Designed miniproteins, single chains. Designs and how they scored, part 87

Each design is a single chain, and the fold is of that chain. pLDDT is the mean over its residues in the fold that is shown.

## One batch from the design tools (miniprotein)

Design m3193
Fold by ESMFold2-Fast:
Structure m3193 (fold): chain A 64 residues (1-64)
Amino acid sequence: SMEKLEEIARELSEKYGLPEENVLNLLKALLSEKTEAGRRVLLRVAEHDGGIPPEDLERALEEL
C-alpha cells in the first residue's frame, strides 16, 4: 500500500540520514524494476551513494 510504502521510506530516511522523497523514489523504482540487472544497479547505487545495505532494502520490500 502507498501508506505502508511512505512509512517504510520515513524509517529508512531517519535511519540513514537521507531525504525521505529520495528513499520513497528508490523504493518505487525497486518495486517497478523487472530485470535482475536493473535491481542490482539500484541496490548498488543505494549502498554506494546512500549507505543503505542491500539486505535492509530487501527486508523493506518484503514488508510491502
Scores: mean pLDDT 84

Design m3194
Fold by ESMFold2-Fast:
Structure m3194 (fold): chain A 69 residues (1-69)
Amino acid sequence: SAADIAAIRAAVERLARGLVAEGVPFDEALATLTAVVEELARQYELSEAEKEALIAWGRETLRRLYAEA
Protein backbone atom coordinates (compact mmCIF):
# COMPACT_ATOMS: atom_id res chain seq x y z
CA SER A 1 0.00 0.00 0.00
CA ALA A 2 1.01 3.66 -0.30
CA ALA A 3 1.19 3.86 3.51
CA ASP A 4 3.61 0.89 3.61
CA ILE A 5 5.82 2.50 0.94
CA ALA A 6 5.81 5.81 2.87
CA ALA A 7 6.81 3.96 6.09
CA ILE A 8 9.60 2.10 4.25
CA ARG A 9 10.88 5.38 2.74
CA ALA A 10 10.98 6.98 6.21
CA ALA A 11 12.89 3.99 7.63
CA VAL A 12 15.31 3.96 4.66
CA GLU A 13 16.02 7.72 4.98
CA ARG A 14 16.67 7.29 8.72
CA LEU A 15 19.07 4.40 7.99
CA ALA A 16 20.82 6.42 5.23
CA ARG A 17 21.36 9.42 7.55
CA GLY A 18 22.80 7.11 10.23
CA LEU A 19 25.23 5.47 7.78
CA VAL A 20 26.46 8.87 6.54
CA ALA A 21 26.81 10.17 10.14
CA GLU A 22 28.92 7.10 11.06
CA GLY A 23 31.22 7.67 8.05
CA VAL A 24 30.39 4.38 6.31
CA PRO A 25 31.82 4.36 2.73
CA PHE A 26 29.20 4.98 0.02
CA ASP A 27 29.41 1.52 -1.61
CA GLU A 28 29.09 -0.25 1.78
CA ALA A 29 26.19 2.04 2.77
CA LEU A 30 24.44 1.33 -0.56
CA ALA A 31 24.86 -2.45 -0.07
CA THR A 32 23.44 -2.22 3.47
CA LEU A 33 20.50 -0.04 2.36
CA THR A 34 19.74 -2.35 -0.60
CA ALA A 35 19.70 -5.42 1.69
CA VAL A 36 17.29 -3.67 4.10
CA VAL A 37 14.95 -2.63 1.24
CA GLU A 38 14.96 -6.20 -0.14
CA GLU A 39 14.04 -7.59 3.31
CA LEU A 40 11.27 -4.99 3.84
CA ALA A 41 9.94 -5.68 0.32
CA ARG A 42 9.69 -9.38 1.27
CA GLN A 43 7.92 -8.61 4.59
CA TYR A 44 5.40 -6.21 2.98
CA GLU A 45 4.96 -8.37 -0.17
CA LEU A 46 5.89 -5.54 -2.54
CA SER A 47 6.00 -6.09 -6.30
CA GLU A 48 9.36 -6.31 -8.11
CA ALA A 49 8.69 -2.86 -9.65
CA GLU A 50 7.96 -1.29 -6.23
CA LYS A 51 11.13 -2.88 -4.77
CA GLU A 52 13.29 -1.62 -7.68
CA ALA A 53 11.79 1.89 -7.36
CA LEU A 54 12.58 1.93 -3.60
CA ILE A 55 16.17 0.77 -4.23
CA ALA A 56 16.63 3.50 -6.87
CA TRP A 57 15.14 6.10 -4.49
CA GLY A 58 17.38 4.88 -1.65
CA ARG A 59 20.48 5.14 -3.86
CA GLU A 60 19.55 8.74 -4.81
CA THR A 61 18.89 9.57 -1.14
CA LEU A 62 22.36 8.26 -0.19
CA ARG A 63 24.00 10.13 -3.10
CA ARG A 64 22.34 13.38 -1.99
CA LEU A 65 23.34 12.92 1.68
CA TYR A 66 26.98 12.09 0.81
CA ALA A 67 27.15 15.20 -1.43
CA GLU A 68 25.86 17.32 1.51
CA ALA A 69 28.29 15.78 4.06
Scores: mean pLDDT 84

Design m3195
Fold by ESMFold2-Fast:
Structure m3195 (fold): chain A 60 residues (1-60)
Amino acid sequence: MEELKKFVDELAEKLVKSPLENRDKIIEEARQKLREMGFSDEEADKAIDEAVKKAQEKLK
């Protein structure tokens, strides 16, 4: 659980710092990495959604 929370925070920071054009590529790379770490597709999707929401909040 702690590793997933850290991943979400790091992904959110990467999304904030990256150009909008690269967003989809970053998300797909993150999804693949989460699967390699042994998370389910549902857990990966939830983590990515949370990271996107955190990034969006920082960009307001």
Scores: mean pLDDT 78

Design m3196
Fold by ESMFold2-Fast:
Structure m3196 (fold): chain A 60 residues (1-60)
Amino acid sequence: MMPKEEEILGTLYLMAAAIYLSAGDLEKAAEYYRLAAEHFAKVPELAAEAEALRKRAEEL
């Protein structure tokens, strides 16, 4: 899979997490933040962002 595909998928999951967070669904928000982190972790340039999102998911 190309790195750009992982970045796009990570961004889509991050948007989903933000939507669920705004709706008050913290469990779904955490799940989608974790998914976004997993996809960003596959892009070397986004490794730091992936770690930050993983920590955010654990704090919810």
Scores: mean pLDDT 81

Design m3197
Fold by ESMFold2-Fast:
Structure m3197 (fold): chain A 63 residues (1-63)
Amino acid sequence: LRAEVEAAARAAREELAAILATSDAVPEEEQRRLGPALALASGADHPDVSDATRERLLALTRA
């Protein structure tokens, strides 16, 4: 479960890098979608995070 949150944040970073490879600017919509997952990567990977919280964090990357 913790690894899934980490994987989601990593995927968001990789997607951002791919966008920047073809454009100097990240569209505002992409920033809103990826930002939360990247921000939560620092704290969300904590082992005391509940299963419900992990599920919500993963959902943010898919939205």
Scores: mean pLDDT 54

Design m3198
Fold by ESMFold2-Fast:
Structure m3198 (fold): chain A 80 residues (1-80)
Amino acid sequence: AEEALKKGREALQKNDYETAIKYFEEALKIDPNNAEAWTLLGLAYYKLGDKEKAIEAFRKALAIDPSNQVARDLLAYLES
Protein backbone atom coordinates (compact mmCIF):
# COMPACT_ATOMS: atom_id res chain seq x y z
CA ALA A 1 0.00 0.00 0.00
CA GLU A 2 2.65 2.54 1.08
CA GLU A 3 4.91 1.68 -1.88
CA ALA A 4 2.02 1.99 -4.37
CA LEU A 5 1.05 5.36 -2.85
CA LYS A 6 4.68 6.56 -3.17
CA LYS A 7 4.90 5.44 -6.84
CA GLY A 8 1.59 7.19 -7.53
CA ARG A 9 2.91 10.44 -6.07
CA GLU A 10 6.10 10.13 -8.18
CA ALA A 11 3.96 9.62 -11.32
CA LEU A 12 1.92 12.76 -10.44
CA GLN A 13 5.15 14.78 -10.14
CA LYS A 14 6.11 13.59 -13.65
CA ASN A 15 2.62 14.51 -14.98
CA ASP A 16 2.03 10.82 -15.77
CA TYR A 17 -1.59 10.88 -14.61
CA GLU A 18 -2.61 7.48 -16.04
CA THR A 19 0.24 5.75 -14.17
CA ALA A 20 -0.61 7.74 -11.02
CA ILE A 21 -4.25 6.54 -11.19
CA LYS A 22 -3.07 2.92 -11.55
CA TYR A 23 -0.88 3.11 -8.44
CA PHE A 24 -3.51 4.94 -6.34
CA GLU A 25 -6.10 2.30 -7.31
CA GLU A 26 -3.61 -0.39 -6.21
CA ALA A 27 -3.10 1.40 -2.87
CA LEU A 28 -6.89 1.63 -2.37
CA LYS A 29 -7.37 -2.11 -3.07
CA ILE A 30 -5.12 -2.75 -0.05
CA ASP A 31 -6.44 0.13 2.12
CA PRO A 32 -9.80 1.50 0.91
CA ASN A 33 -9.97 3.87 3.93
CA ASN A 34 -6.88 5.86 2.92
CA ALA A 35 -8.20 9.43 2.54
CA GLU A 36 -4.87 10.65 1.09
CA ALA A 37 -4.99 8.01 -1.67
CA TRP A 38 -8.58 9.04 -2.56
CA THR A 39 -7.54 12.73 -2.63
CA LEU A 40 -4.55 12.02 -4.90
CA LEU A 41 -6.70 9.78 -7.15
CA GLY A 42 -9.18 12.67 -7.49
CA LEU A 43 -6.36 15.08 -8.36
CA ALA A 44 -5.04 12.69 -11.04
CA TYR A 45 -8.53 12.32 -12.59
CA TYR A 46 -8.95 16.11 -12.50
CA LYS A 47 -5.62 16.55 -14.35
CA LEU A 48 -6.82 14.09 -17.03
CA GLY A 49 -10.09 16.06 -17.38
CA ASP A 50 -12.29 13.37 -15.81
CA LYS A 51 -14.30 15.75 -13.61
CA GLU A 52 -16.95 13.16 -12.60
CA LYS A 53 -14.40 10.63 -11.31
CA ALA A 54 -12.45 13.43 -9.60
CA ILE A 55 -15.60 14.55 -7.71
CA GLU A 56 -16.37 10.93 -6.72
CA ALA A 57 -12.84 10.39 -5.37
CA PHE A 58 -12.85 13.67 -3.39
CA ARG A 59 -16.23 12.78 -1.87
CA LYS A 60 -14.83 9.40 -0.76
CA ALA A 61 -11.80 11.16 0.77
CA LEU A 62 -14.08 13.52 2.73
CA ALA A 63 -16.30 10.64 3.89
CA ILE A 64 -13.17 9.11 5.49
CA ASP A 65 -11.54 12.38 6.67
CA PRO A 66 -13.88 15.41 6.73
CA SER A 67 -10.94 17.62 7.82
CA ASN A 68 -9.04 17.06 4.54
CA GLN A 69 -8.73 20.67 3.34
CA VAL A 70 -7.27 19.77 -0.09
CA ALA A 71 -10.21 17.49 -0.94
CA ARG A 72 -12.74 20.08 0.35
CA ASP A 73 -11.18 22.94 -1.65
CA LEU A 74 -10.91 20.95 -4.89
CA LEU A 75 -14.43 19.51 -4.54
CA ALA A 76 -15.86 23.03 -3.93
CA TYR A 77 -13.99 24.31 -7.01
CA LEU A 78 -15.22 21.45 -9.22
CA GLU A 79 -18.86 21.82 -8.04
CA SER A 80 -18.93 25.57 -8.70
Scores: mean pLDDT 85

Design m3199
Fold by ESMFold2-Fast:
Formats: sequence, C-alpha cells, structure tokens
Structure m3199 (fold): chain A 62 residues (1-62)
Amino acid sequence: MVEQAIEGLKENVRLMVEQGWDREFLERSIRVAARALREKGVPEEEVERIVAEALREMDRAL
C-alpha cells in the first residue's frame, strides 16, 4: 500500500514536470497529497516517507 502510494505520487510529479509545472506548484501538490493521506488514516511516519520520496523525485526530475 505505502509503496503504491509512493510510486503513484512520484509518477504524478514526473508528469507535472514534463507538463512544465514549476517547483512551487509541485511542492504544493505534494503537501496536498500528504494532507489527504493523513485524513485517510495513513500513519505519520509513512506519510513522511512518502513525502520525502516525492520531494527527491521532484529534485531529480527538475
């Protein structure tokens, strides 16, 4: 479950970079996704891991 969430968010980040979205939009989208995961009951340490992986993918893709 967590691995699927990480890969899905990383794929969305890659697609947004390809579409020309800037860093501020990407960071905002990642924060929105993190809030949704918390509301869904995902443990905080798993949310932190998912966010960290998405931010690394953003830095790598930009």
Scores: mean pLDDT 78

Design m3200
Fold by ESMFold2-Fast:
Structure m3200 (fold): chain A 94 residues (1-94)
Amino acid sequence: GAMAERIAANRARTERDIELVFTMFKAFVNAVENPEEVKKWIENADLDELKAILQGLHIELRLLESQTNRDPEKIEKLRELIAFVEKKIAEKEK
């Protein structure tokens, strides 16, 4: 019935939102430690997943830039990864 269909639709939407939050968090945690793994996720990601990854990368960039003793190599590599995600987003929006 209509109520069961609405409950199922709400669950599917909530599950997708949770998946995107975990995608963002995984990108944040792995951006510096496993950049090659994050690149693989970017290559196979849909538009929503790419935007979630981009948010995670920006959180890590902000954290690294806020450190008293900044690692310029880590910051540069992370900026390159951000540029790669932004390029993939632009390609999928056209």
Scores: mean pLDDT 83

Design m3201
Fold by ESMFold2-Fast:
Structure m3201 (fold): chain A 69 residues (1-69)
Amino acid sequence: MSATLLALLAAAGVHLIAAAVAAATGDADAAIAALSQAAAALAQALAVSPSAAATSALAGTLAALAALA
């Protein structure tokens, strides 16, 4: 993978973990903020290298955002 793609996927992973922790603690605002950052990183990763896994992850992240917002 390119360094840019790896960095974007790593950033998305960190934000998804943060969102899961926030959701587990009942902090919907923190979960929304983390999911928004994860979605942005995944969208940038897709712009660098389209993949089915990244597309699925972005779709799931956007669905979670819609459910919380």
Scores: mean pLDDT 79

Design m3202
Fold by ESMFold2-Fast:
Parts: sequence; structure tokens; C-alpha cells
Structure m3202 (fold): chain A 78 residues (1-78)
Amino acid sequence: MEDAEEVLQQAEAAREELTRLGEELGVPELPALAEEALRHTREAVRALLAGDEEAAREHHARAVAAVREAGRLVEEAL
């Protein structure tokens, strides 16, 4: 439980950082991608706690994809 709470706290902090970065760089897609990553992270944790490892992996993969897209947009904006 503690590890899951820590992961969610880190994901929420990352969302806040990406939102600020999006405002600073003028990239409106960053807050939306951050919210998508957080949403899938929450669903992955929920699935893991329910014992659904397959759903947890799928949501984790979607969260990673959103983070990668955010990184690509940041690189293009810099």
C-alpha cells in the first residue's frame, strides 16, 4: 500500500511540474498529457491492488506512452 501511495504522489508531483513547464514553454498539450499519465498511473495502481496484473501493465504502458509524448514535445519546444 505504501509503495502504491508513493508512486501516486510522485505521479501527481510530475503532473504539476509538467503543467508549469507547459505554461512556461507555451505547450498546451503538456497539461493534458500529464493528466493522461496520472489517470493511467492511478488505474494501474488500482488494478495492481485488485490483483489484475494484466490491466496494471496495460495502464502502465499507456502512462509511459503519455510521458514519452510529453518529452518529445518539450524537446521540440526547446
Scores: mean pLDDT 78

Design m3204
Fold by ESMFold2-Fast:
Structure m3204 (fold): chain A 55 residues (1-55)
Amino acid sequence: MEELLEEAVRLARHLLAAGASREEVFREVTKWLESQGLSREEAERIAREAVERAE
């Protein structure tokens, strides 16, 4: 879980630096977390925290 959060933060920072909106970053991070086997609910929770930390 902690390792996935760390990777999600890195992905969020990369996307923000590339000019993606906060909403787009949240969607992309959520999709990536779902691809790692998380439920949508869990993926959205971690993606929200990752976007906040990426700031």
Scores: mean pLDDT 82

Design m3205
Fold by ESMFold2-Fast:
Structure m3205 (fold): chain A 110 residues (1-110)
Amino acid sequence: DERLKEAEKLIDKGNEAFEKGDLDTAIKYYEKAAETAGDSLVGARALLNLGDVYYKQGDLDKAIEYYEKAAKLGNKFIQAEAYSNLSKVYREQGDLEKAAEAEEKAKKLK
């Protein structure tokens, strides 16, 4: 599928930008990858990566938004990673109840 191959290449470019600390460029590539891949595992991975970039920028609200989107779309492995990351973000916000709920969801998927 040419669409999914294009999305995978966009994720690779996003990963390169993220590793170099170019977070704005990483966001652009991951957003395009998510749009290109749609409701697929590649799309779920792009959404998870968007959560990671926003978390690194300190935009905790956007990190939560994208991790929740990844959890809804992804397989059990992506869901477990997304819920684990949501738990971390909620702990940093001081929402210990939501952090515990997310951690429990991640544990059930492992």
Scores: mean pLDDT 88

Design m3206
Fold by ESMFold2-Fast:
Structure m3206 (fold): chain A 86 residues (1-86)
Amino acid sequence: TLLELAEALKKAKSPEALATALYLLAHEVRDKYPEVAALLREAARALLAGDYAAAIAALRRALELATDPAVKEAIEAAIEAVEKLL
C-alpha cells in the first residue's frame, strides 16, 4: 500500500533500500501517473549512482506533478530520507 511504502521510505537508511522503495512506489503508481512513475525510477537510478542532487531534483519534479495526497506524502518522505543520507 502507499502507506507501507511511505513508511519504508522513512525507514530507509541506505541508497539501496531507498531505491528499492522508490521502484516499488513507481510500480504502484505507473498506471495512473506514468510521468510520476518515470521520475521516481530516475530518482532511484540517481541514488544507486551516488548522485543525491539528481535524485532530489527528480523527486521534487515528481512532487510538482503529483495530485494524489498519499503519493505526495510518499514522495515527501523520500526527499527527507535522501536529505538524511547527505
Scores: mean pLDDT 87

Design m3207
Fold by ESMFold2-Fast:
Structure m3207 (fold): chain A 88 residues (1-88)
Amino acid sequence: HMEEAKKHLEEGKRALAEGNYDEAIEHFVKAIELDPLNREALVLLSQAALRKGKTEAANAFTKAVSYLISGDKEKALEYRKKALEILK
């Protein structure tokens, strides 16, 4: 459950460090499917999306993180959903 999300997060970080942005995005998406408001995964998804030139998706993930930090979990989930729709 949480361990599987963490495993995908770590595999995504490795892919991101190696410049494999599509692989990184795939792992980070899997991480937030298992842990919807994982702040680290949302931040890294924003970074990976930006590196792929997917600025609109990156911006939506950044807004999700901002709402999560401010305690607005409903808006964080809303912007997470928007970002995932833009990605695919």
Scores: mean pLDDT 87

Design m3208
Fold by ESMFold2-Fast:
Structure m3208 (fold): chain A 68 residues (1-68)
Amino acid sequence: SELERRVPELAAALRDADEAVRVAAARQLGKIALTHPELALAHLRRAALSDPFEATRAVAAEAIRQLE
């Protein structure tokens, strides 16, 4: 399916050298998590805890918060 392809691509984008790419990937995974949290939550949690850029961590953490 589209999500089976897209989620791995976004997970890879969370490891991109460019912080803008990682922020965009975290936002897109956050949107996916609203309907399919089982596909996106692990990637968002990893980004929220471990990304070197504070803005990426904040975007991922806010996406997780929106699910609660």
Scores: mean pLDDT 84

Design m3209
Fold by ESMFold2-Fast:
Structure m3209 (fold): chain A 75 residues (1-75)
Amino acid sequence: VEKSLEANELIKKGEEAFKKGDYEKAIELYEKAIEIMEGEDIPALLNLAKALEKAGEKEKAKEYLEKALEVSKKL
């Protein structure tokens, strides 16, 4: 599964950036992963929201939290 491999690599790099306190880089990497996954990966959406909150992007963080809730409602 090509999309899953590429997205997982980006998430891994995003987690490394987040651990180093580079929230801007973590945001970029998580956004790319979510784009590849077409916005339906709940863990990636939550990780992005957390990175946005740490960067002070509160409104954007809220948007991704709401998106994660919306995705979780589909089943």
Scores: mean pLDDT 79

Design m3210
Fold by ESMFold2-Fast:
Structure m3210 (fold): chain A 60 residues (1-60)
Amino acid sequence: SDEIKKLQEEILALSKKYYELLEEYYNADKEEAEKLGKEMDKINKEGEKLQEELEKLLKK
């Protein structure tokens, strides 16, 4: 369904953004790493919510 596809695309987009930030994180100084860490935490929480929504749609 279109709704499932949209959620999967959003989850994949967040995952890609997370790994881009993770690469920056490994090269960052302490202050920059703290800011990137907070942004990655926000992405993880958003991704978890989308995964739960996807799981509910996949349950018959």
Scores: mean pLDDT 83

Design m3211
Fold by ESMFold2-Fast:
Structure m3211 (fold): chain A 67 residues (1-67)
Amino acid sequence: KAKELYEKGKELFKEGRDEESAKYYQEALALNPDNAETWNNLAMVYFRLGKLELAREYLEKSVKLER
């Protein structure tokens, strides 16, 4: 479920397939929105895509979920 989508997102990100990686991370977050690591990785994807404001918003979500 969420873990499988997250792992696929990581694989795609490593391959430079950023738009597909973002899609899989978003699907993983729909199933598990409390996973700080997924928010952080999605922020990195959007940073690479040049979507700096979106990257910042997702990074902020990641930081707030860390205890």
Scores: mean pLDDT 81

Design m3212
Fold by ESMFold2-Fast:
Structure m3212 (fold): chain A 111 residues (1-111)
Amino acid sequence: GEEAAEAMLAAVRSLVAPSPNTTIEVEVIGDKVKVTITMEVSEDDAKAIAAAKDVIEDALRSVPGVVSAEVSVPSPTTIKIVLTVEAKYATEEFFRQAAAAIARAAAAAGL
């Protein structure tokens, strides 16, 4: 539901510091919530994320309720993360736990 999308948006914003160079889009699609994060970064950061793409995607997919996770580098200075989660898992408490798990996984991947 919309409350689930709001909770996910809040959790994602806690992981990705709010900045004028960050765009977060949340879409409710039936029984799923799709989150798209677009970040303008340095070329070195974009290259580092591209090199760790599979590790980050695998870590995101390990979170219960995650249906799909995709990391892409659409330009030399742009990172895009697309995450789809089952709406039934989209509670504030779940998203706080998922955000913590994602942050831990990102740290383990050298981010």
Scores: mean pLDDT 68

Design m3213
Fold by ESMFold2-Fast:
Order: structure tokens, then sequence, then C-alpha cells
Structure m3213 (fold): chain A 87 residues (1-87)
């Protein structure tokens, strides 16, 4: 549906932005961007928490796959943001 498509697009865009920051600035800045963007996704998809969680998880996995040297830090931040949405 439209919500799922919008969530997928948000996750991809955030994942690409986090990847860019990880490569150009470093892992700490990338984690902060992912956390800030995750809060934005939570707000944008507040009525659709499952779509919000999928978008955040897609962003984190996409970035972790693109910068495997920072995989652990990115996935830990991703898990924290998903748990935040479940609260």
Amino acid sequence: SMVEEEARRAGQAVGDAVTHVARTVGPEAAVRLLEDAGIGIEGAFRKHPEAAKRAVWLAGQRAADAVPEYREAILEATRRMVRRIEE
C-alpha cells in the first residue's frame, strides 16, 4: 500500500544518508544521524508503527551492509530505535 511504499522510500533514503555520513565523517556521526532520522520516521509514521519499524530497520540494515566495518554500531543504534517505537 501507499504507507508501505512511503516507509520503504524513507528507509532507503535514510540508509543512504547514514552510509554517506559513515564514509565521510565517521561512525559516531552516522549513529547520531540514524537516531535523529529514526525519531523523524517514528513521528511521520506514528499511526503506522509497524511501517515505522520496517523503515528504521531497512535504513540500519542498508547502511550496515554498505559500511560493514561499522555494522555493529549501526545495528545497535537500529535496535534501540526499533525498541523506542515499540514503547
Scores: mean pLDDT 90

Design m3214
Fold by ESMFold2-Fast:
Parts: C-alpha cells; sequence; structure tokens
Structure m3214 (fold): chain A 119 residues (1-119)
C-alpha cells in the first residue's frame, strides 16, 4: 500500500514563502507522477504542480506559475513544493498526489491534506 505523508502547512504572512513536503512510503517503484493539488474555500480542486518521475518533466498551474517549484529527492522518496510571494488567495488545503496513469484503469493515491492559511 502506498502512503503519502505531508508536512509544512500552517499560517504564513502575505509575501512570504513556504515549503510543503510529501514523503512517499510503500510501493514507491510503481509511482510515475507525483504532485500537489489544492482546494481553495468555495472553489473546485486545482493542480498546483507535478513532476513525471520517468522523464523529470515538471508542470505548474496558471495561478502559481513563476512562484512555484516542485522537486523530487529520490534518495529520501520525498517531493517538495516551494511556493514564494504568497498571496491570501493561496489559502487552501493542499493535497499530495501520486499517480499511475499508465495502469488501466488509472490510479491515484492522495495524502490527507495539509492546511495553508495566508494572512
Amino acid sequence: TLTLTESGGGTFKEGSSLTLTSKISGDVDLVTIVGWERQKPGQPREQVAQIDLLTGEVSYGEEVKGRATISYDKANNTVYLDLKNLKKEDTATYYAVASFPFVLPPRTVEGAGVQVTVV
């Protein structure tokens, strides 16, 4: 069983930066894509960032482009999301995700979510 353990949430000042981490445990060799999604109050879930572990390709959601950096530490099986120049609009629950998009049907595992509040 694959598990994602998230950390780095909390309350942050507008204009500051944060780092969220997700430690992957269990069947890590089956994971192809890892990333972060968020759900803002009263809004649908949106993509924040993802990295393809086979190619190293990264992609970012439009609202965070230029402010976000995703990286993966293979030795520690940990995904990092750095987000700078925080806005009050970045207030959301952030979910680590791990996907097997080439398995049919495609499978996704999520963390429990970590709260980020920007004041």
Scores: mean pLDDT 82

Design m3215
Fold by ESMFold2-Fast:
Structure m3215 (fold): chain A 67 residues (1-67)
Amino acid sequence: MLDIEILAGVTLIAAAVLKLASKKEGDEELARKAEELADRAVRAEEAADREEVERVREEVMELIRKA
């Protein structure tokens, strides 16, 4: 349980940072993707779906790596 909370928390912070950076650059598409990823992380944590939290984390990291 603690592990999923930590993973979801880190994922949410990363997604929030990505969204703020995207909004500053005017990249509405990237900002929307960051919002969707944050929402997916919250829902996955609520459902105790560790695999989904990990998938969202990987997607956030991939977007950060490419940005």
Scores: mean pLDDT 74

Design m3216
Fold by ESMFold2-Fast:
Structure m3216 (fold): chain A 60 residues (1-60)
Amino acid sequence: SNVERIEELLERIAKEEDRERRNELLEEISELMRTLPREEQLEVMRRLRAVVRELDGLPL
């Protein structure tokens, strides 16, 4: 399912140190999210923000 693919992409982003490659993965997640119901989109956004915040050391 699209949710499972997004979960795999989130794990890849968490391990990706290259900014350009991370941006490509973010673009793929964004496209997949457009196919999901709003509630699932919000859940993915929440998890994505947590992963990106940890990688970049940003509090927001």
Scores: mean pLDDT 73

Design m3217
Fold by ESMFold2-Fast:
Structure m3217 (fold): chain A 66 residues (1-66)
Amino acid sequence: SLEQKAANYFTAGNLLYVGAEIEGDKEGYRLAAENYRKSAEYDEQAGNTEWAERLRKKAEEVEKKA
């Protein structure tokens, strides 16, 4: 489902973000942000527009650390 795809990308983004925070890995922050944006795309397609917008803002903040 779209919701399951969103959840999968959100989980991947969180794991990448935690790894980047531990290591200070700029590429990890970029990959985390990319996964949050993909999660947001599926959330928006599923009708979860407010959550999608929150994820896009989270992705922007994470990408600033890269």
Scores: mean pLDDT 87

Design m3218
Fold by ESMFold2-Fast:
Structure m3218 (fold): chain A 65 residues (1-65)
Amino acid sequence: SAEEEADRTLIALLPSVGGVGEEVARALRERFGGRIPDDAAELTRVPGIGPERAEAILRAKAAVA
């Protein structure tokens, strides 16, 4: 689906935004099957994702989906 393709694209781009991007991308692939949850609280379960980063990821997901 378009959402699945958008999630895969966004996850692949996370390492290029610096910092903990590689660990975040790995955790999204392993914990959520390569999908980005719709809930910021789910994202904050990933080490390195605080509330502000979770909101930024969800905004990016909404922009590409």
Scores: mean pLDDT 70

Design m3219
Fold by ESMFold2-Fast:
Structure m3219 (fold): chain A 67 residues (1-67)
Amino acid sequence: SMEELIKELVEKTGLSEREARILVLYYVEGLTFAEVAERLGISVSTVRRLLTRASRKLKEAGVELEP
């Protein structure tokens, strides 16, 4: 499930739950920045900031998001 994947990402990478959730919505679910922003009730600029930071942490941890 998405919630289990979010929990795994938080545990393995040190991401916040919010950062992990945007990674899953964007990379796994294939949503656009605008769709992620709408889903989470935040601005597109906030999505871009969080996604950039989260993606960097994910890459540094060597964790894959693809199913």
Scores: mean pLDDT 80

Design m3220
Fold by ESMFold2-Fast:
Structure m3220 (fold): chain A 67 residues (1-67)
Amino acid sequence: MIEELVKAFEEAAAKAPEYRDEFERLSQRAKNGTPEEAVEAGREAARLAMQAGDSETARKIAKIISK
């Protein structure tokens, strides 16, 4: 889960570089926090991806955290 989630955040950052620093922060939170914190980081990342118009990566993140 965490490795897939971090990779999805990297994809989101590549498609929305204006949010790159936020996705990097959320990636660190997912890697260093609890599983619950990783899920919350995923929800925030999916929201940011949707705001950037990247609905594909947002759906991908949502699927990862829903397992």
Scores: mean pLDDT 81

Design m3221
Fold by ESMFold2-Fast:
Structure m3221 (fold): chain A 60 residues (1-60)
Amino acid sequence: SMEEVIERIKNGTIEEREKLADELLAKAQQSKDVKERIEYGTLATLVYAQIYLDKLEEKK
């Protein structure tokens, strides 16, 4: 579920988030259903955004 993905983003390590993002993106790319592609693609984007924000904070 979306709630489960968000919780894993909040409590995971950077490495776990990168693996999650890659898995979600792969599912989006492999899916033939437009709804599933959008859902997995959106979740992957959210995880990548969180990784990017974490890296910006580390540089400060």
Scores: mean pLDDT 77

Design m3222
Fold by ESMFold2-Fast:
Structure m3222 (fold): chain A 70 residues (1-70)
Amino acid sequence: STLAAARRELLKRIAEITGVSVSTVSRLLKKHPELRELFDAAAEDLTAGDLTDAGIEALAKRIQEIKKKL
């Protein structure tokens, strides 16, 4: 499905930007519902062609902030 493909693409891009594994990003999304909500919104934006590099960077920054608090 288009949304599943968008989520997979976002996981790869975020992992690349943050320097963590795709598995680590997936685990953080599972443990942090607020982060998952932001990720799902970004996946919808990617599907619509509205996701910007700035949007991806903002999501990556949020993941890094949550990782630092652990």
Scores: mean pLDDT 79

Design m3223
Fold by ESMFold2-Fast:
Structure m3223 (fold): chain A 70 residues (1-70)
Amino acid sequence: MEKVEELKKALDRLRAAQTLDERGEIGAEIVKIVNELAEDPEARSALVQALVDGKTPEEALKIAEEAKKK
């Protein structure tokens, strides 16, 4: 729960960021959170793809959980 909320806030901050330096720092934070949420490579790929497809962090995490079970 807490890490998903942290991811949501980081994504919101990334969208609001106006400088390349801010985006770089927030981007690194997002990568760290994603790695903590999905340690399995298949789950991580599914999580990233779902976020790119516009899914919410909660939906993306659920998709990642399903990916590592199959």
Scores: mean pLDDT 75

Design m3224
Fold by ESMFold2-Fast:
Structure m3224 (fold): chain A 100 residues (1-100)
Amino acid sequence: MNSDSGIKRAKGLMRGLLLDALNLIDQGAPDELVAMVVAELVRVGYNNNLMDLALEYLKELRSRVSEERFDRIVELAIRDLESEGELDIAKKLRELYEKV
């Protein structure tokens, strides 16, 4: 059961992470750094039941990069989540990726 205050905070964190990912892309940062931010974005979404917002933000990220680069970023983010033992979150990111 999430409070309204908790949901507002989670949405703010997710928006900040989207802006961080977009800024890294604009700066020409490596896919690995963008993937770490994407993994955190999806983790916050999963833990706060905001996966619809995570999907919206993944679509925004996809609009800013080539399909091939987006695919690499998502695969690296999935691997990051799996390496941290967050298998349920990694599975949800795979499901979201199929919808982008």
Scores: mean pLDDT 87

Design m3226
Fold by ESMFold2-Fast:
Structure m3226 (fold): chain A 85 residues (1-85)
Amino acid sequence: MTPTQQRIIDATIDLIKKKGVANTTIRDIADAAGVSVGTVYSHFKSKEELIEEALIKKIEREIEKDPSMKEVGEALKRAVRAISK
């Protein structure tokens, strides 16, 4: 993962936490990450793919804090991947 991809993912997680998935736009994410909308789309095919990667990254961070949640986290990651084929 590039530093730019990580910034985009972190901005996505922060915005979802603040105002939810439905109210988070690619423009909001680009502005928060300090990049152009075109740069976001160069790394992620769609908003749905970006949300998928952000949710997976958030789940991974939660597992790092509490390894007992790994099994539940892995199931959630599979469910997230299944909705974005």
Scores: mean pLDDT 78

Design m3227
Fold by ESMFold2-Fast:
Structure m3227 (fold): chain A 88 residues (1-88)
Amino acid sequence: DRAAQLEKEAREAILDLAESLLRSAELYVEQAKAGRLFSDEEIEAMKKTLEEMREKAKDNKEAMELLKKAEELFKEAIKISEENRKKK
C-alpha cells in the first residue's frame, strides 16, 4: 500500500526531527554546565523550533513525548545559563 508507506515515512521523519531536537537540548545543557552563555537570539530560535515541531507532531504521541523532554532540558539549560550570568 503506497499510501501506508508514505504515512510511515512521514511519521518516521517527525520522530527523527523530535529526536534531533532532544539531542540538541541535551548538548545545550552540557554547554550551559560548562559555563556557556546563550544569546537572546539563540533562545528565541530554540523556542520557535519547539513551537514549529509541536505543530507538526501534535497528532504523534511518541514525538510529543520527545518534544516535552527536549523542552524541559532546554528550560534547564536556560536556567543554568542565567545563573552563569550572575557570576562576575
Scores: mean pLDDT 79

